# Designs tried in a protein design run: designed miniproteins, single chains. Part 107

Each design is a single chain, and the fold is of that chain. pLDDT is the mean over its residues in the fold that is shown.

## One batch from the design tools (miniprotein)

Design m3957
Fold by ESMFold2-Fast:
Structure m3957 (fold): chain A 113 residues (1-113)
Amino acid sequence: SPEIESLVSEDLRELGKYLLEGVETEFSKKFLETLELAAKGNEEAIYSLANVIVGLLVNKAYETLKKLLELLKERLSEEQFEKVIEEAKRILEEEGREEELKKLEEIVEEVLK
């Protein structure tokens, strides 16, 4: 979705407040709607979640990212979860973000334990 693709640091901050502190925000509501669509296999929603992951990595919001990945693992099937992670990796590879790609792989491994 263009809305998630245009993520700014404030949207990611609001997501962090929701995931770390349980504070509901306008961005957290949009995020949850996107998560439900991704759980149904909606490709635009999967792409939107991948862009959230990339935004968190670029902003070094690793605690928020870990909580996000834990939530995605709980709410998505294994197939949809893998599609989100593969799409995030694809975006990072296309942008030449080798450090962020390595960090994503590290956090995914921790969440899957």
Scores: mean pLDDT 84

Design m3958
Fold by ESMFold2-Fast:
Structure m3958 (fold): chain A 56 residues (1-56)
Amino acid sequence: DARDVIARVAEHDSGLSRAEVLALPSYSDEEVRALAERYGISVDSLRSVRDALLSL
């Protein structure tokens, strides 16, 4: 499934668990920003992952 592939890549690049990545479509922009700050990653990168998951 393309969702699982996106989740594996994002988990590898960000340090987020696969479950956390797969939960991104349920998060608001504010929650995505807070999560990105917590893991020390780009907000834009995490938003791109969320948008990719939402497009499926």
Scores: mean pLDDT 78

Design m3959
Fold by ESMFold2-Fast:
Structure m3959 (fold): chain A 59 residues (1-59)
Amino acid sequence: MPALDLLSPRERRVYELDLEGRSLAEIARELGISVATVRRHLRRADEKLFAARAAGLVP
């Protein structure tokens, strides 16, 4: 399992909903935030997970 604990609670929630196959618009509506904010959280989550993988914390 990726090091999801490295994500903020909001970044983790957005990432979980994206894994469920929810669209960015559906996630934005569910959380009461903009689509741009959803994209920003997903980008940060991807960057943190990539950095953790590069550091050997996750495969």
Scores: mean pLDDT 75

Design m3960
Fold by ESMFold2-Fast:
Structure m3960 (fold): chain A 75 residues (1-75)
Amino acid sequence: SHMKEQGERLGQAAVDALRTGSVETAKRVVEIAAKLGPEATEITIKKVKEDKESEELAKEVAKYGEELLEEVKKK
């Protein structure tokens, strides 16, 4: 799926932002995924959760993403 590829790319961008300590940038990337729909959002969150290098920051961003995913699912 093209949405799967977009979710993977956005997930990597969020991970890269977290590795530089930019939680706010990672949250903005997750918001971009949310605008693309639930599939891209879920894949982006999964990618963030799999990053062990910035685990504490990744947990915060993943929680924010899960809240956005619930809002997207209400449509």
Scores: mean pLDDT 81

Design m3961
Fold by ESMFold2-Fast:
Structure m3961 (fold): chain A 61 residues (1-61)
Amino acid sequence: EEERKKKALENLIKKYGEEFVKEVRDGVQALIDAVVETFKDKVSPEEAEEWKKRMLENLEK
């Protein structure tokens, strides 16, 4: 019952807000990916992944 209400709310947010939120998020994600690619030649793959993870976590705040 409550799960159905939550899903209905998520669908409404998805229809009216998700496109805008997704567009902004995709843009930020592309920037992070570009920086990681640039650093790929100068840092280890593990270090690049750790940095990418930290950047994404900071943005979610």
Scores: mean pLDDT 67

Design m3962
Fold by ESMFold2-Fast:
Structure m3962 (fold): chain A 119 residues (1-119)
Amino acid sequence: AVTLTESGGGTVAEGGSVTLSSKYSVDPERVLGLAWYQQKPGEKPVLIAGLGGIFSDTFVDPRVKGRFTLSYDPANRTAYLNMTNLEKSDTATYTNVVEVEVDGLPELVRGAGVELTVV
């Protein structure tokens, strides 16, 4: 099975920056696309940034445009969400999702989620 090891999160000051990461157990050649979802308290999860595969070539939600950047380091097998100029409204659970090729078919694998609190 494919595993995602997410890290980063915690409590961060308003106006600060944080980088969330997700390390994949699979070879980079099997990664078709990846995305970060944001789930605010009491709200449905929303796609905030996506790269490749079913997530579009490159996507960033207009509400976080210029503040959030998605990247992937295939050599380290790690996806990143770099978040700058944090607002209290960015307080949410962030979940990484990767689209991988398994047995010739695309499958989605979700991380457990990383909690971020902006104070």
Scores: mean pLDDT 86

Design m3963
Fold by ESMFold2-Fast:
Formats: C-alpha cells, sequence, structure tokens
Structure m3963 (fold): chain A 97 residues (1-97)
C-alpha cells in the first residue's frame, strides 16, 4: 500500500506533476507513520523534500529533509549512504537560504 503510493508519487514526479507527487508521498508517509515503519517514513520525507525543492518551496523542503535526517541518524550508522545523502540535502539547502 505505502510502497504503491510511493511508486505513484515517483511517476507523477517524473511527469512534472509535482502537486500530485506530493499528495501521493504524503499519503505514503501517513501509512508508514501509523505502522511504525521508520525507514519508510524517512524515505517518504526525503521524497517530499525533493518535491518541495522542485516547487521552489525551500523552507518546507528543508524541514522535510531535516526530519528524514533525524530518523536516519536514529536507525542507521553515521556512514550509511542514506545518512550522508540526507545530511548533504540539508546542508545544500541551508547554503541557498
Amino acid sequence: EAISLNNIGIVYHNLGRLEEALKSYERALEIRKSIGDKNGEATSLNNIGIVYRNLGRLEEALKSYERALEIRKEILPPNHPDVIKSRDAVEGLKAQL
């Protein structure tokens, strides 16, 4: 269910349909939060951040990336590629603000 919503979001994003992508990722996020899927929650937050960044909504993008980073730091080792990716996304946006 959440995986399907995430995949639908990816399709909408690739089509440039950013608001529909956002809605699909937000629905996936709510399901993942309700079942305690921390890794999936962080993935959904990262995808939401990418969509907000592409919409030029950099403050919302930053908040989503920071939430994803915090979860990933809790559940993954510091040198994990996903932790590095989330940290780079946060630092990159802070440099633009």
Scores: mean pLDDT 85

Design m3964
Fold by ESMFold2-Fast:
Structure m3964 (fold): chain A 93 residues (1-93)
Amino acid sequence: MTILDRMKAAAEYAKTGPYVVKAPEEVKEAAEKAGDALDAIINGPSEENIKKLAEYAGKYKQLVDGVKEEQYEKDKKEGEEALKKMVEELKKA
């Protein structure tokens, strides 16, 4: 299974996952934005798209898990660095 296949599956799950469909509207909106940002990375990996995905995924986790703002900032930074490494792997010949 390629990283690209996994990212596509994750984007679809973020938008259509069973718990998201029944979640409050705010959680659904955050999940949709995270999925859209992941789709944007798949179509055109860039620092801007990586940052947006980390931001929206962090917001989704904050809403679902009730994490504090301090934890959200840490999750966003860690997610951004992890995504940068994944994008670098996708670009390797």
Scores: mean pLDDT 66

Design m3965
Fold by ESMFold2-Fast:
Structure m3965 (fold): chain A 55 residues (1-55)
Amino acid sequence: SIEEEIREKVRELLESGLPPEELERRLMQYARDLALRHNADLGALLALISEVLKE
Protein backbone atom coordinates (compact mmCIF):
# COMPACT_ATOMS: atom_id res chain seq x y z
CA SER A 1 0.00 0.00 0.00
CA ILE A 2 1.01 3.65 -0.33
CA GLU A 3 1.03 3.96 3.48
CA GLU A 4 3.42 0.99 3.81
CA GLU A 5 5.70 2.44 1.10
CA ILE A 6 5.74 5.79 2.93
CA ARG A 7 6.48 4.13 6.29
CA GLU A 8 9.40 2.18 4.80
CA LYS A 9 10.86 5.26 3.07
CA VAL A 10 10.52 7.46 6.17
CA ARG A 11 12.31 4.84 8.29
CA GLU A 12 15.08 4.51 5.66
CA LEU A 13 15.67 8.27 5.60
CA LEU A 14 15.55 8.60 9.41
CA GLU A 15 18.05 5.72 9.79
CA SER A 16 20.43 7.39 7.29
CA GLY A 17 21.22 10.14 9.83
CA LEU A 18 20.41 13.08 7.56
CA PRO A 19 20.23 16.61 9.02
CA PRO A 20 16.61 17.77 9.64
CA GLU A 21 16.64 20.23 6.69
CA GLU A 22 17.91 17.59 4.24
CA LEU A 23 15.46 15.00 5.63
CA GLU A 24 12.55 17.42 5.06
CA ARG A 25 13.74 18.21 1.53
CA ARG A 26 14.05 14.51 0.60
CA LEU A 27 10.66 13.66 2.10
CA MET A 28 9.09 16.49 0.07
CA GLN A 29 10.73 15.18 -3.14
CA TYR A 30 9.51 11.66 -2.30
CA ALA A 31 5.96 12.90 -1.67
CA ARG A 32 5.89 14.70 -5.04
CA ASP A 33 7.23 11.59 -6.81
CA LEU A 34 4.61 9.41 -5.08
CA ALA A 35 1.82 11.82 -6.06
CA LEU A 36 2.87 11.63 -9.72
CA ARG A 37 3.37 7.83 -9.74
CA HIS A 38 0.04 7.02 -8.04
CA ASN A 39 -2.07 10.01 -9.22
CA ALA A 40 -2.56 10.79 -5.53
CA ASP A 41 -3.23 14.06 -3.73
CA LEU A 42 0.04 15.67 -2.58
CA GLY A 43 -1.60 17.19 0.53
CA ALA A 44 -2.92 13.78 1.62
CA LEU A 45 0.53 12.18 1.12
CA LEU A 46 2.22 14.93 3.15
CA ALA A 47 -0.33 14.35 5.94
CA LEU A 48 0.47 10.60 5.91
CA ILE A 49 4.22 11.31 6.02
CA SER A 50 3.67 13.66 8.98
CA GLU A 51 1.75 10.93 10.87
CA VAL A 52 4.50 8.35 10.18
CA LEU A 53 7.16 10.82 11.41
CA LYS A 54 5.30 11.03 14.77
CA GLU A 55 5.69 7.26 15.15
Scores: mean pLDDT 81

Design m3966
Fold by ESMFold2-Fast:
Structure m3966 (fold): chain A 67 residues (1-67)
Amino acid sequence: SEADELLREAIRGLRELLETLTDRELLEALLEALEGAIEQAKEKGVSEELLEELEELIERVREKLEE
């Protein structure tokens, strides 16, 4: 679906960004955005594989915020 394609591309871009992003304020904003995005994705019936990738990104952001 179009939503799945857009989300897949967004996940790839965010994964690249997270490799170098260390700004706490931006990481907090990204966490809030990703948490909102996963709830919307679940409502839209996005694939389980993409939901797992979103959950992985959320965990990576949380890990960086704890450092």
Scores: mean pLDDT 79

Design m3967
Fold by ESMFold2-Fast:
Structure m3967 (fold): chain A 71 residues (1-71)
Amino acid sequence: LTPEQKQRAIEAAPAVAEAVKAGDLEKAREILEKTGDPEAAELMSRAAETLYAAGKPELVETALVKLAETL
């Protein structure tokens, strides 16, 4: 990710976490796609979906921030 794409992804993490907590995985994916990197959006969407399936939606925000910083 470029520094600008990382910052957008980090800033989007709270909104994605809110969508996941509401059970709206489609909305979560749409928010991530708007950050401008389709490969990062796919990876972050999969992470969010995995945490939702595991019953841990409260970890989504922290996990996405960490992923964005690592990418």
Scores: mean pLDDT 79

Design m3968
Fold by ESMFold2-Fast:
Structure m3968 (fold): chain A 56 residues (1-56)
Amino acid sequence: MEELKEEIRKLAIEYSSLAILGIGYSLDGDDKLAEELFARAREIKERADELEKEIE
């Protein structure tokens, strides 16, 4: 249980970082790369959400 909570925290940090990077690339005019980063962030968030359900 505790390991799952730590893994969820790590994933939350990871997808947040990717979202921030996506914003940076979008501001630089790399909208395609920004979209890819946002998609990756959503994928990681989905994994975190599934793990969170496991601790029920």
Scores: mean pLDDT 80

Design m3969
Fold by ESMFold2-Fast:
Structure m3969 (fold): chain A 57 residues (1-57)
Amino acid sequence: AAPASLPGGNEVKTTEEMLEQLDKLIEALKKQGVPQSVIDAVKRNKEIFLEEEKKKK
């Protein structure tokens, strides 16, 4: 049995919600003129997340 101790209450999002949030974040970062390395890191995380989702089932 896992303990239900969470200090800030982490929000669990669906795959679709997470993808939408990542897409919005990438667009916002581009608009803000953030360095390419940061944008590339977010894109890579999105790809890893999609790979993990494929792996599940």
Scores: mean pLDDT 70

Design m3970
Fold by ESMFold2-Fast:
Structure m3970 (fold): chain A 61 residues (1-61)
Amino acid sequence: LVGKIVRVVKDYNPRTPEELTLFKGELVEVLEEVDEERVRVRVLSSGAEGIVPKSVLEEIE
């Protein structure tokens, strides 16, 4: 996933300051895999960075 642009498939509300608010339909770049379940991403429209669950993201071909 690192270096790929992926789509947000489900709204996400942050639980910590390190996490991002995401809205369904947003495009994000995956910067780093934190673990098997979480990634650090950058939102393309805002430039905001933070940690989110992989489960809210879908790869775009």
Scores: mean pLDDT 80

Design m3971
Fold by ESMFold2-Fast:
Structure m3971 (fold): chain A 89 residues (1-89)
Amino acid sequence: DKKKVIEQGLKVIDKIIVTLNKEGNMDSSSKLTDIKKQSVDYYRQGDYDKSMQAIIQGIQIGIQALKEIGNDKMAQQAQEVLQQVQKTL
């Protein structure tokens, strides 16, 4: 179910944005916010594949940023969601 996978990906991106903002990584948080908006716009247009591609890009950026701040646990959780999105494409 592409819709369920998109919802899970957006939820993970939201958690990463909150975490990066709290840790002062505003540049990565801003990039993820823009990517989230692109994904939501594609979803509203019915382009689920482009929505999922935006989520993949966002989660990849988020994983790198989380590792840089030492949040390996959230990076691992994001990696698991990334694999589910990639398998659904």
Scores: mean pLDDT 88

Design m3972
Fold by ESMFold2-Fast:
Structure m3972 (fold): chain A 69 residues (1-69)
Amino acid sequence: SKLEKLKKEKVKKELTLGVFEISLDAEELVVERNPNDSKSKATIEKLKKQIEELKKEIKKIEEEIQKLE
């Protein structure tokens, strides 16, 4: 059903989000130790944008699920 597909997609996005959040935490620890590490700072910016987009995608899926319930 459409509901089952949306729930599966949400779970996949949530798992990906968890991986990106762990990666962000790791990169933030690198920058804490090396404040002039421009490469890690750039990676943090990219990860924050990817996390923001995933959260928006998850929210849209949640709204679609709510409409079908």
Scores: mean pLDDT 87

Design m3973
Fold by ESMFold2-Fast:
Structure m3973 (fold): chain A 100 residues (1-100)
Amino acid sequence: MITQSPTSVTVAEGATATLTATASTPYDGMTWLFQEPGKPAKILIVNGTTPAPGTSSRFVGSGSGTYWQLTITNAELSDSGTYIAQAGSEFGEGSTLTVK
């Protein structure tokens, strides 16, 4: 099981947002996916810390084992959407970010 927190958060443009995924069993990596309303999900981070091609350096994956974080620095309006953590066959419920 992967549990994500916060379930929803609103931050100001230019602020830092931190999203957390906790797993019931340890993993060697975590994938972070970004879902915009009405669009396919895209991969942001693989193996917990490796940016996917085209991912901004403002997105930083960190953590290990059962505790994983995605940090979004200098938040942009286009960062608004749902962030989903995935490892193995398990998916988190998502964290919804709103940037204003």
Scores: mean pLDDT 87

Design m3974
Fold by ESMFold2-Fast:
Structure m3974 (fold): chain A 73 residues (1-73)
Amino acid sequence: PSEEELEREIAVALVEIYLGIANSLYKQGKFDEAKSALERAKKLAEDAYNRGLISKEEYDFIKKGIEEVEKKI
């Protein structure tokens, strides 16, 4: 795969990892830590979108997932 494809895969994987961490922390009642993980996921998703690594549809899907966890914190 190209360097750009690799960058995309890493960016998406990191967003998914931090979103998973945030959801897990939320379930444990660690709300401040969950917020920090969500902020990292948001920044990674925004950076990936701004760099053209992910589509608008992918970015919107990720943002919706983040919003669902954010509403619970």
Scores: mean pLDDT 83

Design m3975
Fold by ESMFold2-Fast:
Structure m3975 (fold): chain A 94 residues (1-94)
Amino acid sequence: MTPEELQALREAFSLTGPERNAALAELYTRLIEETARELAARSTGPVSEEELRRDLALMYADLMEERGLLPVAEALRRAAEEGLSPEEVAALAA
């Protein structure tokens, strides 16, 4: 995660309602995709980028649920199953 991505995430958490939910869903989906790609590229063994993406999406969904951000959690769980774009996940969480 870049300093710019961290700043965007901090700003998203300062928003309220549907705007916050959409912003968080988009940012976490992008972070998940980038992290899954990086982990797969650094692996010397058989590692699926798609499986890493799914596992990360479910992990962040659980974190969002613990924070009371249920629309974001539900959107990330659907992204884990359906392979949705960041824009599609944001629309679901709004």
Scores: mean pLDDT 79

Design m3976
Fold by ESMFold2-Fast:
Structure m3976 (fold): chain A 99 residues (1-99)
Amino acid sequence: SSAEKEKREEIRKKINEAIGLILRAIGEILQAELYKEKGELEKAKEALKEALKALEEALKLLEELIETGDEETKKDAEKLKEIVEKLKKEVEEKLKELE
């Protein structure tokens, strides 16, 4: 049905948006490491805070997909959520090292 197709497209869009936010967070984590090597600790902290913000936005989308999705969508969203939670822990640890 057209309604079923629209729902699948909305789910795909949200999964792609969550993946994009995860990739952005990884990019910010890498930028933070480069800033740290240069002794630019304030820029490193800013990049890690931007990574954390992107991960929190991804988590919100993934939690919505887990609540509203079908079984396959829930499985994919739960896997991405595990990745987000691991990255969030890494970012929080790196921020503590810079305090």
Scores: mean pLDDT 89

Design m3977
Fold by ESMFold2-Fast:
Structure m3977 (fold): chain A 61 residues (1-61)
Amino acid sequence: MTPEELRKQAEESRRAARELREEAERLSKIDTPESKRRAVQLDTAAGILEAAADFLEELAK
């Protein structure tokens, strides 16, 4: 992969992570056990995508 491809993949992962964080925040405001469980799952997934983006950016250096 070229550094440009790695940076693009990192950007896409960060975009996906932001969308998951926004959905998690929305769900966390709903006071139900289902919404709270889903919010935790989405926050965890966003964290994984952010870590992947950081890794891809490091590889692009």
Scores: mean pLDDT 83

Design m3978
Fold by ESMFold2-Fast:
Structure m3978 (fold): chain A 105 residues (1-105)
Amino acid sequence: ELEDKVMELSEKAIDAAERGDKQAADKYLDEIKKVLNLTDEEIDRILASLTPEEKARFEALVAGTREGARDWARLQGLPDEAVDNVAEVAERILRILYAYKKKKE
């Protein structure tokens, strides 16, 4: 249920990124945060509190997520600007989900 809603909103955020609609992408990202009961201040605090080892793993996940999103978008035939937009939104989704995982621990 929760996972399905987050997936639906993530798909909508990526779709908005593909068409360059920054306002729609931001709206769907805000809805993901609301569904997961997270504020931007909580996300920032959680990510700032990571150990050096956790931070290294997180930064590797960010790099992999950006690369995967770019590769996926290029396979869909999207222009370079849309590829960059998709990568940025995918990174933002990952940051929210990672903070949620850490808060749940």
Scores: mean pLDDT 87

Design m3979
Fold by ESMFold2-Fast:
Structure m3979 (fold): chain A 61 residues (1-61)
Amino acid sequence: MSPREQVEKLLEKALEALRAGNSKEAAEYLTKALNLAREAGDDEMAQEVVDRFSAESNRLA
């Protein structure tokens, strides 16, 4: 599986945890997604992860 596919799956899990009200689990998945994106050297993907998570968090608040 490509790093991008792994990051997308982790982001999806982070967003699901966030929607379920599980902020700790959401933060753990977010951290894993960001670390994988940075290890892959894909700063754009890392920024997309942050932007999408932040938008969802703000929408739920």
Scores: mean pLDDT 82

Design m3980
Fold by ESMFold2-Fast:
Structure m3980 (fold): chain A 64 residues (1-64)
Amino acid sequence: TEEDIERARKLIEEGKYTEASRIAARLVLKGKYDEAMELARELLKKGHPNAVAILSAVEKLKEI
């Protein structure tokens, strides 16, 4: 989880937003909603469209 977050942040620095968004999506599937939300917010600041989908998924699943 920590390694996934560090890897995703490095990918964001490199402009590899799609690869970073895939890590965030995997964190959602693992139930790591807080970590996925942090990455999705960073991607949203960059204007990446997958960020909206990830944020929506976390908000819906967070109640479970």
Scores: mean pLDDT 74

Design m3981
Fold by ESMFold2-Fast:
Structure m3981 (fold): chain A 60 residues (1-60)
Amino acid sequence: PSQEELDREVEEALLLIRIAVHLKSKNPKVQKLAEEARQALDNGDFETARKLVDEATKLE
């Protein structure tokens, strides 16, 4: 695989870990953002997934 494909797989793995952590948050706004980020990632929209995860992180 190309370096770009490997970088994408690493980014997906890191986003999945961050989403999993935020889904366990006690803050319902953080949980909602994490769920939306997961849906964006499932659709291949990495840009939206990153933005949603970053917003969830700011609320913690």
Scores: mean pLDDT 79

Design m3982
Fold by ESMFold2-Fast:
Structure m3982 (fold): chain A 79 residues (1-79)
Amino acid sequence: MEKAAEELVELLLKDPELARKLIREAEEAIELAKKGELPKEAGEVAELWKKAAEAALEGDAEKAKEYLLEAAEKARKAA
């Protein structure tokens, strides 16, 4: 999981367009969760993915990795 998070952070730092796309997709998932079309936990995970992508756009690799690991833990707990 740590290695996968590090690889994702690397990709997001190298491709700002990918980071912006992830933010948009996360925002859509958050909206669907608010409407009850997705589980509340899916919305919470999407919020963490959005924060990770935003941190990567700001060049904060450490914070981006932290949010990705929190998202993974949240998703694991929901499974």
Scores: mean pLDDT 81

Design m3983
Fold by ESMFold2-Fast:
Structure m3983 (fold): chain A 55 residues (1-55)
Amino acid sequence: MDLDETGSRIAAEVVQRGLPPEEVYRETLRRLLEAGVPEDHARRIARVAARAAEA
């Protein structure tokens, strides 16, 4: 299973909602964990998504 592709899709969906970076981090992390992405990998993707929302 392509964890990177699944994670990128979920992160993009959250980022496009225009939430503050802190909310993007929490929502992305929650959705990734629910989708079965390992916690360490999910945290890394959530951090990237939060940074994308900031800048």
Scores: mean pLDDT 77

Design m3984
Fold by ESMFold2-Fast:
Structure m3984 (fold): chain A 75 residues (1-75)
Amino acid sequence: MLERAEELIREARRKLREGRYDEAERLAEEAERIADRVFEENRDNKEIVRQAILLGASATSIRMGAFIQKKVLEQ
């Protein structure tokens, strides 16, 4: 199930808001890995596939945001 990925996304967003970019990036990468695995499995459930795609997109967005903010702060 995608519940673990959803939990990781919530934690990643919290870490991103706290300025803990490395932790946010790591949590988002883990969530993306789980979502990608679920999507790649032969699931005959359109709703699960859609949920996996949305969670993967959320994870990618968080990871990119954390990476960009880290680079800006390095200046």
Scores: mean pLDDT 79

Design m3985
Fold by ESMFold2-Fast:
Structure m3985 (fold): chain A 64 residues (1-64)
Amino acid sequence: GPSTETVAKAIGAVLRGIGAAIEGRLLGQPEAGLAGAEEGAAEAEALGFPELAEKTRAAAREIV
């Protein structure tokens, strides 16, 4: 299974992605929010968590 460090980094990437989506919503910048969310999702996917990445992308689209 993945290391604790890898899991922690994946969770951090997801939280940064969701944070970007929320910031985009609040600032009226949905494209920037979705771009930041995609960066977080792509990092989670690269760390071996594709399902988590897909959920992050889906959540970001609902937030913006």
Scores: mean pLDDT 90

Design m3986
Fold by ESMFold2-Fast:
Structure m3986 (fold): chain A 66 residues (1-66)
Amino acid sequence: MKAELIKQGEAERSLGEEYEKQKDYATAIEHYTKARELYDKAGDEASAQTARLMIERVREKQEAAE
């Protein structure tokens, strides 16, 4: 069960990274947020914290673009 949540979190994080590369920051934040929630549910606090930092960095990029 936890392993499946971590795999889903990794998939969501990868989607976030791909949308970030496309400069679709709003969609990247949505996927990173889903990854964080999945990691939290799995009890993987380190990966959840990493996803949170990614959300903060992408928000800074989004604000800097405008």
Scores: mean pLDDT 83

Design m3987
Fold by ESMFold2-Fast:
Structure m3987 (fold): chain A 67 residues (1-67)
Amino acid sequence: SREEAIAAATEALKALGASEELARRAGEGVVHFIETFGPEAAVQMLVASGLSREAAEAAVRAALAAL
């Protein structure tokens, strides 16, 4: 579900050192970008928005597994 995907992306970002509040907000953005642009484009958009490539890839992968 979308809620499980947001939670999965949030946990992936927290594992890479993001605060809980930042990770939750970014997790919503991860799912939104996947829904809007697809997973490959979502990674590129997240990197352009300031996430590291490692964080963007981990968050997108976690979200896709839960969608």
Scores: mean pLDDT 81

Design m3988
Fold by ESMFold2-Fast:
Structure m3988 (fold): chain A 66 residues (1-66)
Amino acid sequence: KEKEINELKDKLVEALAKGDYETAVKYIEQLKKLLEGDEEVEKEIEEMLKRVSEEGQKEIEEIKKK
């Protein structure tokens, strides 16, 4: 379980670094599903997203809205 979560987090970081926000949102959704709404991991994901450019953060927000 933890290994899979860490692998998804690593892939999320890589997708964010490449500007692949659609793939990043998919990994966020997979993480939330695996963790069944674990607020601590949700906060960790939010901290990772704060390192993304403001433009990238807006793109992620728009994708998540759909």
Scores: mean pLDDT 73

Design m3989
Fold by ESMFold2-Fast:
Structure m3989 (fold): chain A 62 residues (1-62)
Amino acid sequence: SKEEAKKLAEEAKNLAEELLSQGLSKEEIEKKLQDFIDSKGPLSSETGEEIAKAVLEVLNSA
């Protein structure tokens, strides 16, 4: 659902921000985020786009 997509995007964004605060590299953060996404099972394209957008905004702000 749209609400579930937003929730997952927010969780991914919070994880990315936490990892950035720990001083991890962009590559390490991307690996951790991929592991997070993989743990949630197959996602719709819409959910994937919401997650990607939220994460990209965090990484580009660093």
Scores: mean pLDDT 76

Design m3990
Fold by ESMFold2-Fast:
Structure m3990 (fold): chain A 70 residues (1-70)
Amino acid sequence: MEEIKEAVTETLRSLGVPEEEAEKAAEALVKAIEEFGAEAVVELLRREAEVDPAYREALLELAERVEEIA
């Protein structure tokens, strides 16, 4: 879980999100993985990427990183 939190935080920071906000988002994502499982979270991120073109690249990158680590 630490590796997922770190990877998500780095991804969000690379997109210009402040560190504090990136860490909160990463913590929320890690909690979702703990409650629903990594596969369910990856599927949700990919589904959202299909619906929201503005965030497609960010959502797909997050899904890929979660899938690689978990």
Scores: mean pLDDT 75

Design m3991
Fold by ESMFold2-Fast:
Structure m3991 (fold): chain A 72 residues (1-72)
Amino acid sequence: ASAEELALQLLKDAGVENPEPEVVKELAELLARLAELGRQLAAETDPARRAALEAEAQRVAERAQRLIEEAA
């Protein structure tokens, strides 16, 4: 599925019946960034770089959760 389809599904699962298009797009961008960070983490062997990527992934995930909560 596209990042926009995943974003729309997550918003609906959270009880957002009529998600605003801009919220869907912002969430899709955050989900795409999380996917990219996950790909980088899968290829990274340096513990310090892995820790930095994990910290960024956590911040992006927290932003995505707040966006869903604010939309609900």
Scores: mean pLDDT 85

Design m3992
Fold by ESMFold2-Fast:
Structure m3992 (fold): chain A 87 residues (1-87)
Amino acid sequence: MEEEARKLFNEAQIAYSKGDYEKAVELYEKALELRPDDVILHEFLADVYEKLGDYEKAIEYYRKALELDPDNVDIQRRLAELEAKLA
C-alpha cells in the first residue's frame, strides 16, 4: 500500500473503532481511489456499510472483493451471510 493510502487506511480504522462509520467510509473510499484493486479495502467498506445499515452497498462491495479474488471462500461466506439477513 502506498504511504498516502496507508495513512488514510489507518485513519479510517481509528474512525471505525470510535463508531464514526460515516468518516470511516469517507477515508476508506479515498484509500480505495489510490488502491482500486485492494481486496481488503473492499471488505472493510462492505463491513462499514453493514454497520451503517446500508446492506445494498455492503453487498456491492463484497461482490467487488469477490470479483478481485473469486476463490476467496471467506468473502463468499460473508456475502452469503449478508444476503441471508435480507431474505
Scores: mean pLDDT 83

Design m3993
Fold by ESMFold2-Fast:
Structure m3993 (fold): chain A 64 residues (1-64)
Amino acid sequence: SAERDYEIAKELAEKALEAYKQGNKSLFASRVAAAGIVITAASLHDPELAEEARKYLEEAVKKA
């Protein structure tokens, strides 16, 4: 479901930032990519919720 995809994308974005703070740039990049894939999948069912997840990921990446 789009709601589940939103929660997964948000968790991946938060875990990406954690990885970056730990100096693991490879894990950061992988988690950002995974969040992007989930957001794209969510957009097929709920584009508005997917856009909210995308903004969350964008803000998390800006903090890195």
Scores: mean pLDDT 80

